# Designs tried in a protein design run: designed miniproteins, single chains, continued (2). Part 101

Each design is a single chain, and the fold is of that chain. pLDDT is the mean over its residues in the fold that is shown.

## One batch from the design tools (miniprotein)

Design m7507
Fold by ESMFold2-Fast:
Structure m7507 (fold): chain A 87 residues (1-87)
Amino acid sequence: SIDEIKERILKLLEEAIENLPTDTPEQREVRRQLQTLLEIMRASTDIEHFLKAVAMAINLLKKYAGDNPKFQEIVKELEKLMEELLK
């Protein structure tokens, strides 16, 4: 169902946020931006606003995850789940 796919996306983003390093100001800023997008996703009653927030989160993770296999896997799963929501 759509609700199950949305819940999986939220859990994957929560996992990504938990695993982000916070050693630098730039890393802390990326984490804050992802946390804001997670809040937007949770508050979204409309699928279009939800998908826009997911796309923004994927773009941030791609920029951050260039060399990290764990984040690359999370991005792949998020992209797959987004494709399923667009059907």
Scores: mean pLDDT 83

Design m7508
Fold by ESMFold2-Fast:
Structure m7508 (fold): chain A 120 residues (1-120)
Amino acid sequence: SSENLARLIRELTGLLLQAAAAVKAGDEERARELLYRALDLAREIVAEILKTIKDEEEKKKLVEKFYETLNKIEDLIEARDFPGAIRTLVDFVLELARKYAPELVPLVEEAAAEVEAALA
């Protein structure tokens, strides 16, 4: 549902802000934990969006984009590039909001700005 999607996106942005704060504090283990929780929420967000899509090619492209993004974030986490991992996930969520939940774009853009301020 649109209400469930909005809730999941709010929860995800909250985790990303916490992850950025953990990075700033030098707490890499906390940043890693929060990023994996955020990835689990991103998977749930993609699953909710997939229920609304009727075009099979669009579904396939979204699934492919999600796994491409997941693999990139996991590689960045292993490289200990936690800022890069957080930014990659923020960009992915913003792209999803622009396409599937445009009413949530201001919330995601605000979270992206707060993440950049925390990582500065």
Scores: mean pLDDT 90

Design m7509
Fold by ESMFold2-Fast:
Structure m7509 (fold): chain A 73 residues (1-73)
Amino acid sequence: MKKKELEKKVEEVAKEVEEKMRANLPPGVSDFTARAEGTKVEVSAVPESNDAMPAAIRATEEALKEIEEKVKK
């Protein structure tokens, strides 16, 4: 895959995952953002409280894994 093709795919996948997560936020997560920065993705989940930090971490890890799997296909 050429860099330009990879950047476009990363942008499309990041947008899809962000929209999906924002529509159905996991318990303990108040907001979710996934955005493409060239060939990289920035994923951020906002915990609803300090006690919900593990849930936010899990959400970011699951989203990053899904993005990586979709980009590789």
Scores: mean pLDDT 78

Design m7510
Fold by ESMFold2-Fast:
Structure m7510 (fold): chain A 98 residues (1-98)
Amino acid sequence: SAEVKALVREVVIAGAEATILYMRLQLLVRTGALTPAQVDAIVARAQALRAQVDALQAQIDALVANPSALTRQQIASTRDTIDRLLAAAAEARAALAA
């Protein structure tokens, strides 16, 4: 359970980073300061966070046959935040190309 708690903490930290990147992306869009290179960097980091969460979930599943509802919710919430970030970045990238 201590090992699972440490892995869940890493999932939550990844979700917090995705939230900060989302706020940064939205600020850059609103101020007109967003560049293609900045979008590409945000997408690369978001994809790395997704891969990290996938690896963390695999480690949790290897340690515990049935993760708690809270653990599943924290993983799902972090994945949702990353997916929202990637969707917003794709929309911003398309707008820059127009």
Scores: mean pLDDT 90

Design m7511
Fold by ESMFold2-Fast:
Structure m7511 (fold): chain A 102 residues (1-102)
Amino acid sequence: MSKEEKIEFVAEFLELYNEKYPYNPLLKEIAEALKNKDWEKLRDLIFSLAGDARNEEERKQNVVNSIKDKEAQEVLELVLKVLQDDDEAFEKLKERYEELLK
């Protein structure tokens, strides 16, 4: 699967997740940015939530910690990993998608 196809899958997953669990505005904004291929908005959204982070790992952790719901937090962590071409995270996200279809 190409990187483009993975990004389209992530956007579709987040749209379905937000339809069933409409409690996390951040996940809706990320889905919208990915669907519109608005990479500047996606970057700015991630950076606005990064706070005082001094490296890439801390930035991601601060973004993830901005969501207080544990399941939504795990979803955001997987999404961020997939955007870095983490194939293992992509497989886990596909498993989550199958659960959403039930």
Scores: mean pLDDT 75

Design m7512
Fold by ESMFold2-Fast:
Structure m7512 (fold): chain A 80 residues (1-80)
Amino acid sequence: EYAVPTPPNAATLAADTPENRARMEALAPGILAELEKTLGLTPEERETARRLIRAILEGDVEAAREAAERLLAVYQRYLA
């Protein structure tokens, strides 16, 4: 049994260290690919996921919140 990897989010950036930020940047493409594979994202949803990760890496909390809300709507659709 293996724990599912946690996708990048604002909480992951709470440990604001250069090493943690570099690790996030290195993992971001892989996490995007895993989300696309798991959720079967449309091109619009993929753009939203890219925007979320970019906003998190740049520390743009408002842009990250908006992108996260859109992705939560996608997640809710796949859950129900």
Scores: mean pLDDT 62

Design m7513
Fold by ESMFold2-Fast:
Parts: sequence; structure tokens; C-alpha cells
Structure m7513 (fold): chain A 94 residues (1-94)
Amino acid sequence: VDEAVEEARARIDAIYAEAAATASPAQRRLLGAARGVAHAALDEVLEERDPERRIAALESAIAWLRALAAQHPELGATLDRVVGVLEELRRTIA
């Protein structure tokens, strides 16, 4: 699990760095919040012993990121990439 979480973290950080390079200051703030939510879910996966709670943490982050993408369509493609990383991790640890 630890290796899969670290790979997911690195992928999310790379997505953030690419998006932040061309983003406005306001978009960078939203991307920073999205990165924070994703990182918090990854930390929960590492700390939680119950497999159902690990999945629930990832599903909560995915739902939050999808809601943000719906409100900010200009970030939709970037947020969908982050969601994809979290969904892949969810399938790996399920």
C-alpha cells in the first residue's frame, strides 16, 4: 500500500506542477486546495487500518474534487486527472 500511495502522491504533485505553471493566481489557489484534499486522503489511506475506511477516504476526496470541477469547468481536465489517480489507487487497494 505504501508504495502505491507514494506513486499516487508523486503523480498528483506532477499534475499540480504542470497545471500551476499556466494557471492564474486564483486557479493556483483552487489547485492548491485540490492538492491538499488529495494529500489528506492519501495520508488517511496510510494511517487507517480498516480497508472500508481507506476506500471511504478516497471516495470522499473524489466526490469533493468532482464537485470542484463542476463549479470550475476551466480546471475540469486537471481535476479529472487527479480523480483518475485516486480511482486507480482505490482499485489497487480494494
Scores: mean pLDDT 86

Design m7514
Fold by ESMFold2-Fast:
Structure m7514 (fold): chain A 70 residues (1-70)
Amino acid sequence: MGEVRREGDTYTYTFTSDEDLTLTFENTGDRPMVVTDEVTGETTVLQPGESVDVTIPAGETRVIRVSPAP
C-alpha cells in the first residue's frame, strides 16, 4: 500500500508491498529534482526529462522523498 504526503514542493511517498514493487519517478519539470530513499539514504538527482526506477523488496517499507534540487 502507498501513502503520499505533500509539504510545499516536496512529496514523500511511503510504500509497503507483499511483492517486489518497482516505482518510476520522472522529472517532468524544468529544473533538477532530487529523489531520496530515506530508509537507505540513497539519493538520485534527475535532470529535466530523466527518470529513475526504485525497487521496494517484498515485505519492506520504503520512504521516498522527491524535492527540487537547490
Scores: mean pLDDT 78

Design m7515
Fold by ESMFold2-Fast:
Structure m7515 (fold): chain A 90 residues (1-90)
Amino acid sequence: MEEILAKLPPKVQEAYEKIVKFAESHESWTLEEFLSFLDELKEKEDDPEVQKFLDLVEERVRLATKKKEVLSSSELIGLIDAAAGEYVES
């Protein structure tokens, strides 16, 4: 994970840290609660690279919640990490 984070642009790494900190603030999240947070970040950040990363996170969370309504913080962090990996490889 550290190697992937080192490859992220500084603004994307900052967004990653904010999202992980949010995910860690509760034991579980609904799709609606998490998307509300992502939408707030998207409104505050005009950087296209950050928007691309946030869109990858949203896509993965939406796919995961098709099978269940609530995600644990651990599951959310796993999805965020997967999105960071996909961003680096794209």
Scores: mean pLDDT 80

Design m7516
Fold by ESMFold2-Fast:
Structure m7516 (fold): chain A 118 residues (1-118)
Amino acid sequence: VLERARALRRRIAAGEIDLSKLSVGELAALLVMAGFPLETAETHFRMIESKSEQEQLFLMGAMLNGQISASKAEEVYRKMLRLLEVAREHRDAPLSVQLDALAREAGISRARLLDLLS
């Protein structure tokens, strides 16, 4: 599980996934499943906890290699925060329930979510 998240992060960072073709929900779900911003972000959120929303969006844009517009990056960031809240609410639930809840909040099917991770 952790190795898949790391592999997915490397593929995103390398530009191997065309992020511009993904919907806001698909991209937000992909980034959450890749472990953005939770594992990178306890360190990053402490550094950006005092930053404006605009600065946070700029940093996220840099992490996504500039493949998406600033307005789409803002929508994706807001959707990621909501998906992380849903993940927190379902932390003690079975993995299948967590995936279904994340897919619903992202506005995609569970099958589409799994396809994005393949």
Scores: mean pLDDT 66

Design m7517
Fold by ESMFold2-Fast:
Structure m7517 (fold): chain A 88 residues (1-88)
Amino acid sequence: DVEDYLKTSEAFTEAAKAYAKSPDEGIEVLRKGAKEIKKNKKTLERAAKYAEEMGKKEEKDVASGVGGAIRLVGLAVEAYIKARQLAS
């Protein structure tokens, strides 16, 4: 459980870095992470779907990649906090 949440946090962190450069690359990282993560894969799949729906609007502002990356960092922090709670 702890290990799965730590891997989830790492996957969201890598997705955030990719998303800041390209939303499409960030979505791909989320989808690849979902294949490697056993318990929390649905969270990564939901994040990928949400990012894809945002992309479908195609009305990106100047913050589109950075804003998405910040959201993914929030998800990474949430997963890390959950890992720490389970380790206690």
Scores: mean pLDDT 73

Design m7518
Fold by ESMFold2-Fast:
Structure m7518 (fold): chain A 76 residues (1-76)
Amino acid sequence: GAMARAALGRAVDEAEKLLEEVKDKISPETYERFKGEIEGARRALADPTLTEDQARSLIRHAERVKEELEKIKKEA
């Protein structure tokens, strides 16, 4: 179970870094939306009852967020 939690932590940290890198390229509303999604995953990571299946689902979601932020970084 520890590997999934560690992977989620890394994905959240990477998404947070990407969001800050594109902050000046997106609207405040778009920034708050991505920030909310990242904070939701971080709150789940802080929950000691988080299951491995939940962690894997959140990793997939965090990777999608990272993909969208990378697209914004390249295009905006």
Scores: mean pLDDT 82

Design m7519
Fold by ESMFold2-Fast:
Structure m7519 (fold): chain A 61 residues (1-61)
Amino acid sequence: SLEEVRARADRLVATLEALGYHEQAEVVRRFVDGLLAEGRLDLADAALRTLEEVLRALLAR
């Protein structure tokens, strides 16, 4: 849902900011907001899934 995608984006951004990746957090926020503004919930979900997987892999090391 839209609410779930927004919540996931907020959590990802907060995690990046906590790790000191402030520029990356801003890019992610703007990218997801742009997709949602265009009604592309499908692309926002897919993008977040990929970014969440990348971040999980990086944090596991």
Scores: mean pLDDT 83

Design m7520
Fold by ESMFold2-Fast:
Structure m7520 (fold): chain A 68 residues (1-68)
Amino acid sequence: SPIEQQFQQQLQQARTLPPEEALRRLDQFSEQLTRLYVQHQDDPEVQETILRIMGQLSEERARVEAQL
């Protein structure tokens, strides 16, 4: 899915950045996902995908924060 592809791109880019910059990138993407979730209220499959990605994003944020 386009959202999953975008998430993978954001993860790859964040992994090349210092922890502080990585957190900013992940936070920006989290905000984008929140907006997309609201926009897709009539599409439960897309909403389920977004929630799953948000969960993975939260785990990645925790890993990066542990490096600070």
Scores: mean pLDDT 85

Design m7521
Fold by ESMFold2-Fast:
Structure m7521 (fold): chain A 71 residues (1-71)
Amino acid sequence: MKKLLDEVMHEASTRAIEILNSLPRPLSDEEARELAEELAREAKKKYPELTEEQVKQIEEGVYRQIRLANL
């Protein structure tokens, strides 16, 4: 289900960027990981059909986007 994963990734990444833009400073690597984990958990709650591997892919993708946005 590539389309579902791509849509969920886009939604989670958009939410991460909104959160980053609301903060007065960049996130640390640890804070970025915690945010990515939280958003991946929220995605699983909204889309319970996501597999554990897909949830991990969302976490890693969001974490990467957060790190790129902080550069």
Scores: mean pLDDT 80

Design m7522
Fold by ESMFold2-Fast:
Structure m7522 (fold): chain A 95 residues (1-95)
Amino acid sequence: SGLEEAIRILREGIKKAKEYLKQGDYKGAVDAAMKALMEALRVVEDKEVALALIGIIIRMIGAVIDGELNGDMEAAAKESIELLEEALRLLEERA
């Protein structure tokens, strides 16, 4: 049930992040993606899955820092959504 809840959180997060991206709200897209990953990490019970999600969170932080430094938050938003989709795929393979 923790895994099913994490999958639900990630699916909703992807939907919201994509809606923000379509509106040109790149910071909103990044915030939605990060929130979904953090909430998914909180409910997942498998230690290997938790470590994989932590790795994705670290990569998303790197993408956001690069976006801020280079003035390319659109790239940061797109990469954050791709990382969220990678997290969803990982969880679905364990379901």
Scores: mean pLDDT 90

Design m7523
Fold by ESMFold2-Fast:
Structure m7523 (fold): chain A 84 residues (1-84)
Amino acid sequence: MKKLIVTVETSEGGATVSVIGKKGAKVKIKTDESESEYTFEQDGEAVTTTAAKPQTIEVEVEGEGKVTVGGAGVASVKEEEKEL
C-alpha cells in the first residue's frame, strides 16, 4: 500500500490544499491548529483545507489520491512517497 506525504509551508497571503481521491482512499491533514482524517466515500470526492496564517500543513494520502496546492501564501511544497 502506498502513502503519499505532502508538506506545505505557508506564508502571509494564505494557502489552499485540496485532496481528490477515489473511494476507499484515506486522507489525513495536519496543521499547526488541527488534525483531521477522512475516508473518501466516492470517486472524485475532494477534501479542502485553507490556511490563512503562516504554518506547516502535512497531508498524508493512503490509496489513490492527488494533492493540489494553491494560493498566494504557498512558500514551499515537498512530496514524498512511502510504502506501507
Scores: mean pLDDT 80

Design m7524
Fold by ESMFold2-Fast:
Structure m7524 (fold): chain A 120 residues (1-120)
Amino acid sequence: MDARIEALLSQLPPELAELLRQLRDTLVEAGLPRLGDELTLTLATLLVQRRPDAAAQYIRDSARGIRTALLTLDKPEQAIEVLLILRRIAELLRSEDAVQVVREEIRELAELEGLPLPDL
């Protein structure tokens, strides 16, 4: 884990910090360490700055790009896993709009790839 990211995560509530670690670790394991670092650093920074609405908007704006990047690597199951983590973060931020956008991306991806639909 990047020392800068861990310093930010230490300032967040434990559940939120753990979800951001899971987000980064899943993307690193998928072969996208730079994307994992970028997403985690951006979300952690916004949340430390007390900008939950900006963090929720960043989740909404990034969800499709994350899906596309993981599909380019032929990793649709890991794309669903990352999107489920983002949905859980959006739920903790109480952003119904971000939850809905991520839920729709998961539903569309599962249908397109013939994967079982997770509980949404």
Scores: mean pLDDT 87

Design m7525
Fold by ESMFold2-Fast:
Structure m7525 (fold): chain A 86 residues (1-86)
Amino acid sequence: STSGEIVLLAASAAVLYMHVVVARNVLKLYIPIEEMRRLLEQAEADLARIQALVAATPNPSADQLAELAEVQRVVEYLREVLKELE
């Protein structure tokens, strides 16, 4: 289902976000720049997919729009992290 796929894409983005947060803030590890780029590419691919699903949905629900906004915030966070590492 479209709703189910949107939820899974948002969950995927949340896992990527938590991976970066735990590595940097809890474990105090440096994430290699190449690994950070790979995580950002995955998050951007997930964002593109959820954007396409929402765009193809007549009258998307508030929940679907909220999930899209959350994935957008994750991508923005990962871009800021990569910028700090470069």
Scores: mean pLDDT 79

Design m7526
Fold by ESMFold2-Fast:
Structure m7526 (fold): chain A 64 residues (1-64)
Amino acid sequence: MEAALQRAVERGQARAPYNQIMNDAFARLEAAKTEAERQAILDETAAALGIPRQTVQDMYDVQR
């Protein structure tokens, strides 16, 4: 049964989507070992937030 977990995810995205998505993306980018993995994470995050891929990368760079 995953209803409670799914609702928690949906509620998080509705209330603070950018913070949650960006923090998750940053952790995944830090774990990425190849350019292909990094591009996939940037693409997915950019699509989820509706912003340019380069904007996601820039935010990650200033966070480091």
Scores: mean pLDDT 69

Design m7527
Fold by ESMFold2-Fast:
Structure m7527 (fold): chain A 85 residues (1-85)
Amino acid sequence: SPELEELRRELDELERRGVELYNEAVKKNASKEVMDLVRQLQNMLGTLRDLLTYHSDDPSSLEEAREMLEEARKLLEEVEKLLEK
């Protein structure tokens, strides 16, 4: 479905940005607090991948995925801001 394709595309983008974010955090020797947020993001993205891969036929799973994508985006933006300089 177009909706599922959109969610998967958004997840692909967040996964790519998440890898870049992790590399920046390591390079900058980020605090334990920041690294813990990066780990939370990675765990959330993993759960999203599973939902969209194995449960994409379930409307409730798609709803959960939408909500989790929004939370993952917010968390990613928060970590990006914490790593700015």
Scores: mean pLDDT 86

Design m7528
Fold by ESMFold2-Fast:
Structure m7528 (fold): chain A 81 residues (1-81)
Amino acid sequence: SVALLPAEAFELQARLEALKAEYLAQGLSEDKATALAHGEEFLRRAKAEGLPQEVIDLVEKFLETGDEKYAEEAEKLLEEL
């Protein structure tokens, strides 16, 4: 986000890289590790901002299964809001 201070942007990137490293250590591919790291950060913010439980549930299912269909369904629900 363009609204982030430089320190906040750096901290966000550091968190994403740490999460990605944990998924890579579990044997996941670079693409899957990146997607799951971003999904986990999105979930943290979505819960903090009080997004609809249906969206939260779909993102949690995406993180649990790695199945892109749940991420796509969450995006469709967000477009309808």
Scores: mean pLDDT 77

Design m7529
Fold by ESMFold2-Fast:
Structure m7529 (fold): chain A 82 residues (1-82)
Amino acid sequence: MSPELQKLAERVRKLAEEEGISPYEAVARLVKEHGLPLGTAARILLLDPEVRKEIEEEQKKNPKLSPFAYAVRKIEEALKKL
């Protein structure tokens, strides 16, 4: 992973902890307010252990589920709430 993506992932984690929001909402705020590309936002989410665990549980129900597509969908849902 690039050092820049790692720093963004750390920023997302801090924002989620400080605001008491989900990683999806934290990333959605960076997309909306700071112009973070949706694809980059999805990659950052896939580094989050909570997001990975959620995807693993969803893949037990749907083994063909794309982790990237799931992350994109969750960001879009969070963006609608903002």
Scores: mean pLDDT 79

Design m7530
Fold by ESMFold2-Fast:
Structure m7530 (fold): chain A 72 residues (1-72)
Amino acid sequence: MKTKITIHAPGLEREAVAQAIVEVAKKNGVKIVEMRFLDDAIEVTVEADKPDVEFTADSVEQIKKKLEEYLK
């Protein structure tokens, strides 16, 4: 099943956010299907059997922590 993760990360660089997402997904054995950068959010589609989720993060480290908790 495909799960959609919407991350609101105002003021963070797109490359840093993308790298953090890729690192956490790889660490947890989760396949990224698609990653889309929107004006106010980043939308990530992964192969997971979990409900869609949306969250806000103020730092790359916070993104990693929230994704790690969600993907467990």
Scores: mean pLDDT 81

Design m7531
Fold by ESMFold2-Fast:
Structure m7531 (fold): chain A 60 residues (1-60)
Amino acid sequence: GTATITGSEKVARGVAEAAKEAGGDSYEVEGGTAIVTGPDTAAQFAVGLAKLGGAEGELK
């Protein structure tokens, strides 16, 4: 699955790094947007963390 995180650059990067540690395959960060690719569990974890950090998260 893929999760797109939109927020501050610090929150987006932190969420992407945490999701990769939780079993994600890869991530990309550009400004306040991070894209996490991996198992659906890692993508869902990224979205959950983004919401807790005050950012938006979307699953695809």
Scores: mean pLDDT 82

Design m7532
Fold by ESMFold2-Fast:
Structure m7532 (fold): chain A 86 residues (1-86)
Amino acid sequence: MYEDIKKFYEKNAKTHLERARKLLEQAKKAIDDGTLSKEEVIELYLEAARHAYEAAVYAQFSGNDELAKEARTLAEEAMKLAEEVK
């Protein structure tokens, strides 16, 4: 039972982390291509940070400290990128 719930949390962590990375990639492409407004780019970075924070929480509950640290680092990076667009 407990091992199954840990696997579930780890899978959720990885899913959210992958979503965060895809959103960061979309934001960077939009900046390079000039296809989105400043506000839309900030929204993508904030959404990426949200998914990364969710990934960190799930990773922490799964006991995967390395994944939790990776997700927290990505969330902090996404928040910094959002601030730099302003």
Scores: mean pLDDT 85

Design m7533
Fold by ESMFold2-Fast:
Structure m7533 (fold): chain A 77 residues (1-77)
Amino acid sequence: MLAELEERLRRLEEELRRLVEEHRDDPEKIRAYTALALREAQELTVAAGLEAAPPAVVAALEELRPLAEEAREELER
């Protein structure tokens, strides 16, 4: 289960990175995609039956959070 969760989170992170690169000139889309990815990561953790996320999952979520902050800052200027 944990290895499968980490793999799903890794794939989500890779997809988000590609979307950010593709839509770099559209901060609204970057923000929306990042927010959806963070929500998906949280839902995957809950669906796995984890009440406390394992350290590897926390690290993956922490890597996604800066992308949301970056998109927000770009939007606010």
Scores: mean pLDDT 66

Design m7534
Fold by ESMFold2-Fast:
Structure m7534 (fold): chain A 58 residues (1-58)
Amino acid sequence: MEKKKKEEIQKKIEELEEKFRADMAKMIAENASTADIMRYMADYQDKLLELEEELKKV
């Protein structure tokens, strides 16, 4: 029933994804190690899962 709340969470997911892509491109351009990139991906996945759980509750 919280359609507006759901839309706001979806926008946060989109913003998180956009930031992740920008940060990943920057890390690659700066020759970050595969391990550093994978740690950053893991952090991104944790944040994404938190938002997806909130989305399920609305």
Scores: mean pLDDT 80

Design m7535
Fold by ESMFold2-Fast:
Structure m7535 (fold): chain A 103 residues (1-103)
Amino acid sequence: SILQQAQEYYDLGQQYYKEGDLVTAIQLYNASINLLETAPETKEVYLLLGESYENLGKVLEDLGQLKLAAEAYREAARYYRKAGDLEKAKKAEKKAEELEKQA
């Protein structure tokens, strides 16, 4: 399914991020996001979109791309809110605000 394939891209993205391959991690998180945007609108899809954007934000932050990282964290917050995960949404929003002050 689309959700399963997106989860596989997300998991692989996390692996490459941990190995320090930041460029490949970005490509894999974007592949997950692109698939999820074609999926039916469910809580699980919104949670994985939030997680994919949050991890994209982390990689972009590590690369010093603070403005792009902040945008990714804001997208993560938006999807976490759609999923009903208000605590993750607040954390992502706060992270975006902190990065916007540094950019």
Scores: mean pLDDT 91

Design m7536
Fold by ESMFold2-Fast:
Structure m7536 (fold): chain A 64 residues (1-64)
Amino acid sequence: SEENARKAGIAGGTVAALQAARRGLDPEKASEIGRKVGEELGKQGVSPIDAAKRAAERALKELE
């Protein structure tokens, strides 16, 4: 659903930014990547919690 995609995107961006900041990476860029990946996973029906975990992992990998 659109609502699930939105929630997953917000969760993905938030978790990615937090984890990036803790690692000395750019939290703003991490948030952008995490939100985008989270929204895509949410559109596929992934729960916001699972989408956030996967989106954060992807964002951190992109910034390393």
Scores: mean pLDDT 85

Design m7537
Fold by ESMFold2-Fast:
Structure m7537 (fold): chain A 57 residues (1-57)
Amino acid sequence: SPELETVRRAVDLLARKYKLTPEQRERLISRAEEMLKAGKPVGVVLQELAAEIRRLA
C-alpha cells in the first residue's frame, strides 16, 4: 500500500539517523503495519514511530 511504502521510507531514514539494529527496524515496521490495519492515519503512525525511536535514544 502507498501508506506502508511511506512508512518503510521513513523508518529507513530514521534507522540511518539513530543507528537502529535490523531487529529494531523490523519491529517498528511490524508495529506500523498493525496501526495501519487498525485504521490509524499514516501521519499518526509516523508520529508514534518517532516517539518510540526517541525513547530508544
Scores: mean pLDDT 81

Design m7538
Fold by ESMFold2-Fast:
Parts: sequence; C-alpha cells; structure tokens
Structure m7538 (fold): chain A 77 residues (1-77)
Amino acid sequence: SKEEKIKQLMEEIKEEIQRLVEAARQGDGKAMKESYQRLIESLKRLEEVASPEEVEQARELVFQGLQQASLARAQAG
C-alpha cells in the first residue's frame, strides 16, 4: 500500500541519518557523502508519495540529523 511505502521510506531516512551521524563521529568523509546522497534520494522519493505534513516531518528529521552530524564531525579527530 501507499501507506506502507511511506513508512518504509521514513525508516530508510531514519537509518541513513544514523549512518551519517556515525560516519561523522568516525571522521569518515566518504561514508558521510554516501549516506547524505542516499538520504537525499530517499527524501526525494518520499516527496513523490507522502503528504505535505509527512514530508515536513521528514525534512525536520533530516535537518536535526545534519546538525548532529556537523557537531559530531567537529568533535572527530
């Protein structure tokens, strides 16, 4: 169903945010770039099928994730 697809995309976005933050903590710029690219692609797919409210929620999660990754990267050696 459409609802199940949206749920799967939201979970993919959450997983990619976790990978991005973890890569940032490790100072792995390549992994960060790859996770960011997958995150943007998943968000784009979500925008095609989800409601504006669901998309806004996903955008907020992405923004928070990027802030966490930025902070983690600043602390990485």
Scores: mean pLDDT 85

Design m7539
Fold by ESMFold2-Fast:
Structure m7539 (fold): chain A 101 residues (1-101)
Amino acid sequence: RLRAAIEALLAAIRAGDLEAALAAARALREVARELGAEILAEALDRAIRAAEENKSVKALEPFVPLLEALLAGDREAALAEAKKLLGEEALPDVERLLAAL
């Protein structure tokens, strides 16, 4: 469930729980792939790898504003945060996630 994956990832990042954050980020990555949100899935893949290599949730922190906007159903905020994090090409991916929430 997309909402559950986002909620789990936000909770884990806020708690500084690396193992929980990696598990939730992998779950969100798979849901993103199923929805055809490839740019977001690739960005999550890179952040997961960076978090594993650095042993820190810090690489996943840039996703927090986007994830919060998605949970709030705030399309305008979600698209703005997606632009900053992933670029213009990711906007259709974020629209797919908003439609699935």
Scores: mean pLDDT 86

Design m7540
Fold by ESMFold2-Fast:
Structure m7540 (fold): chain A 62 residues (1-62)
Amino acid sequence: LSFEEFWEKYGDEIEFALLTIKAVNALLAGDKEEALKWYREAAKLPNPEIRKIAEQAIKDLE
């Protein structure tokens, strides 16, 4: 499996994990607006299941 094939298959999941870490760190710092920014970026990812999770997180924070 090449890096390109691996990233095409799992890249969205890895990116979502990184964005979630950023959002959680923002929430721990009390910065709800920064957390919403990172979840909105996650909602732009092409994986529909990841988008649904990100959209729910945005709704829960609003």
Scores: mean pLDDT 78

Design m7541
Fold by ESMFold2-Fast:
Structure m7541 (fold): chain A 58 residues (1-58)
Amino acid sequence: SPIRQAAIRLTAEAIIGAGDVFDTELATGDEEKVKEVEKQTQERIQKLREEYQQILNK
């Protein structure tokens, strides 16, 4: 199912984003930098979700 495949990819992106947040905290210890990475990760996931919705609704 294309919808199931999209769900798997979105889940993988969420896991990658969690790793990015973790790595940023370890490297910098800067709460503002961590929040920026969290924001970028959420924005990336939301954009990807919208792109998949657009493709699947065609």
Scores: mean pLDDT 81

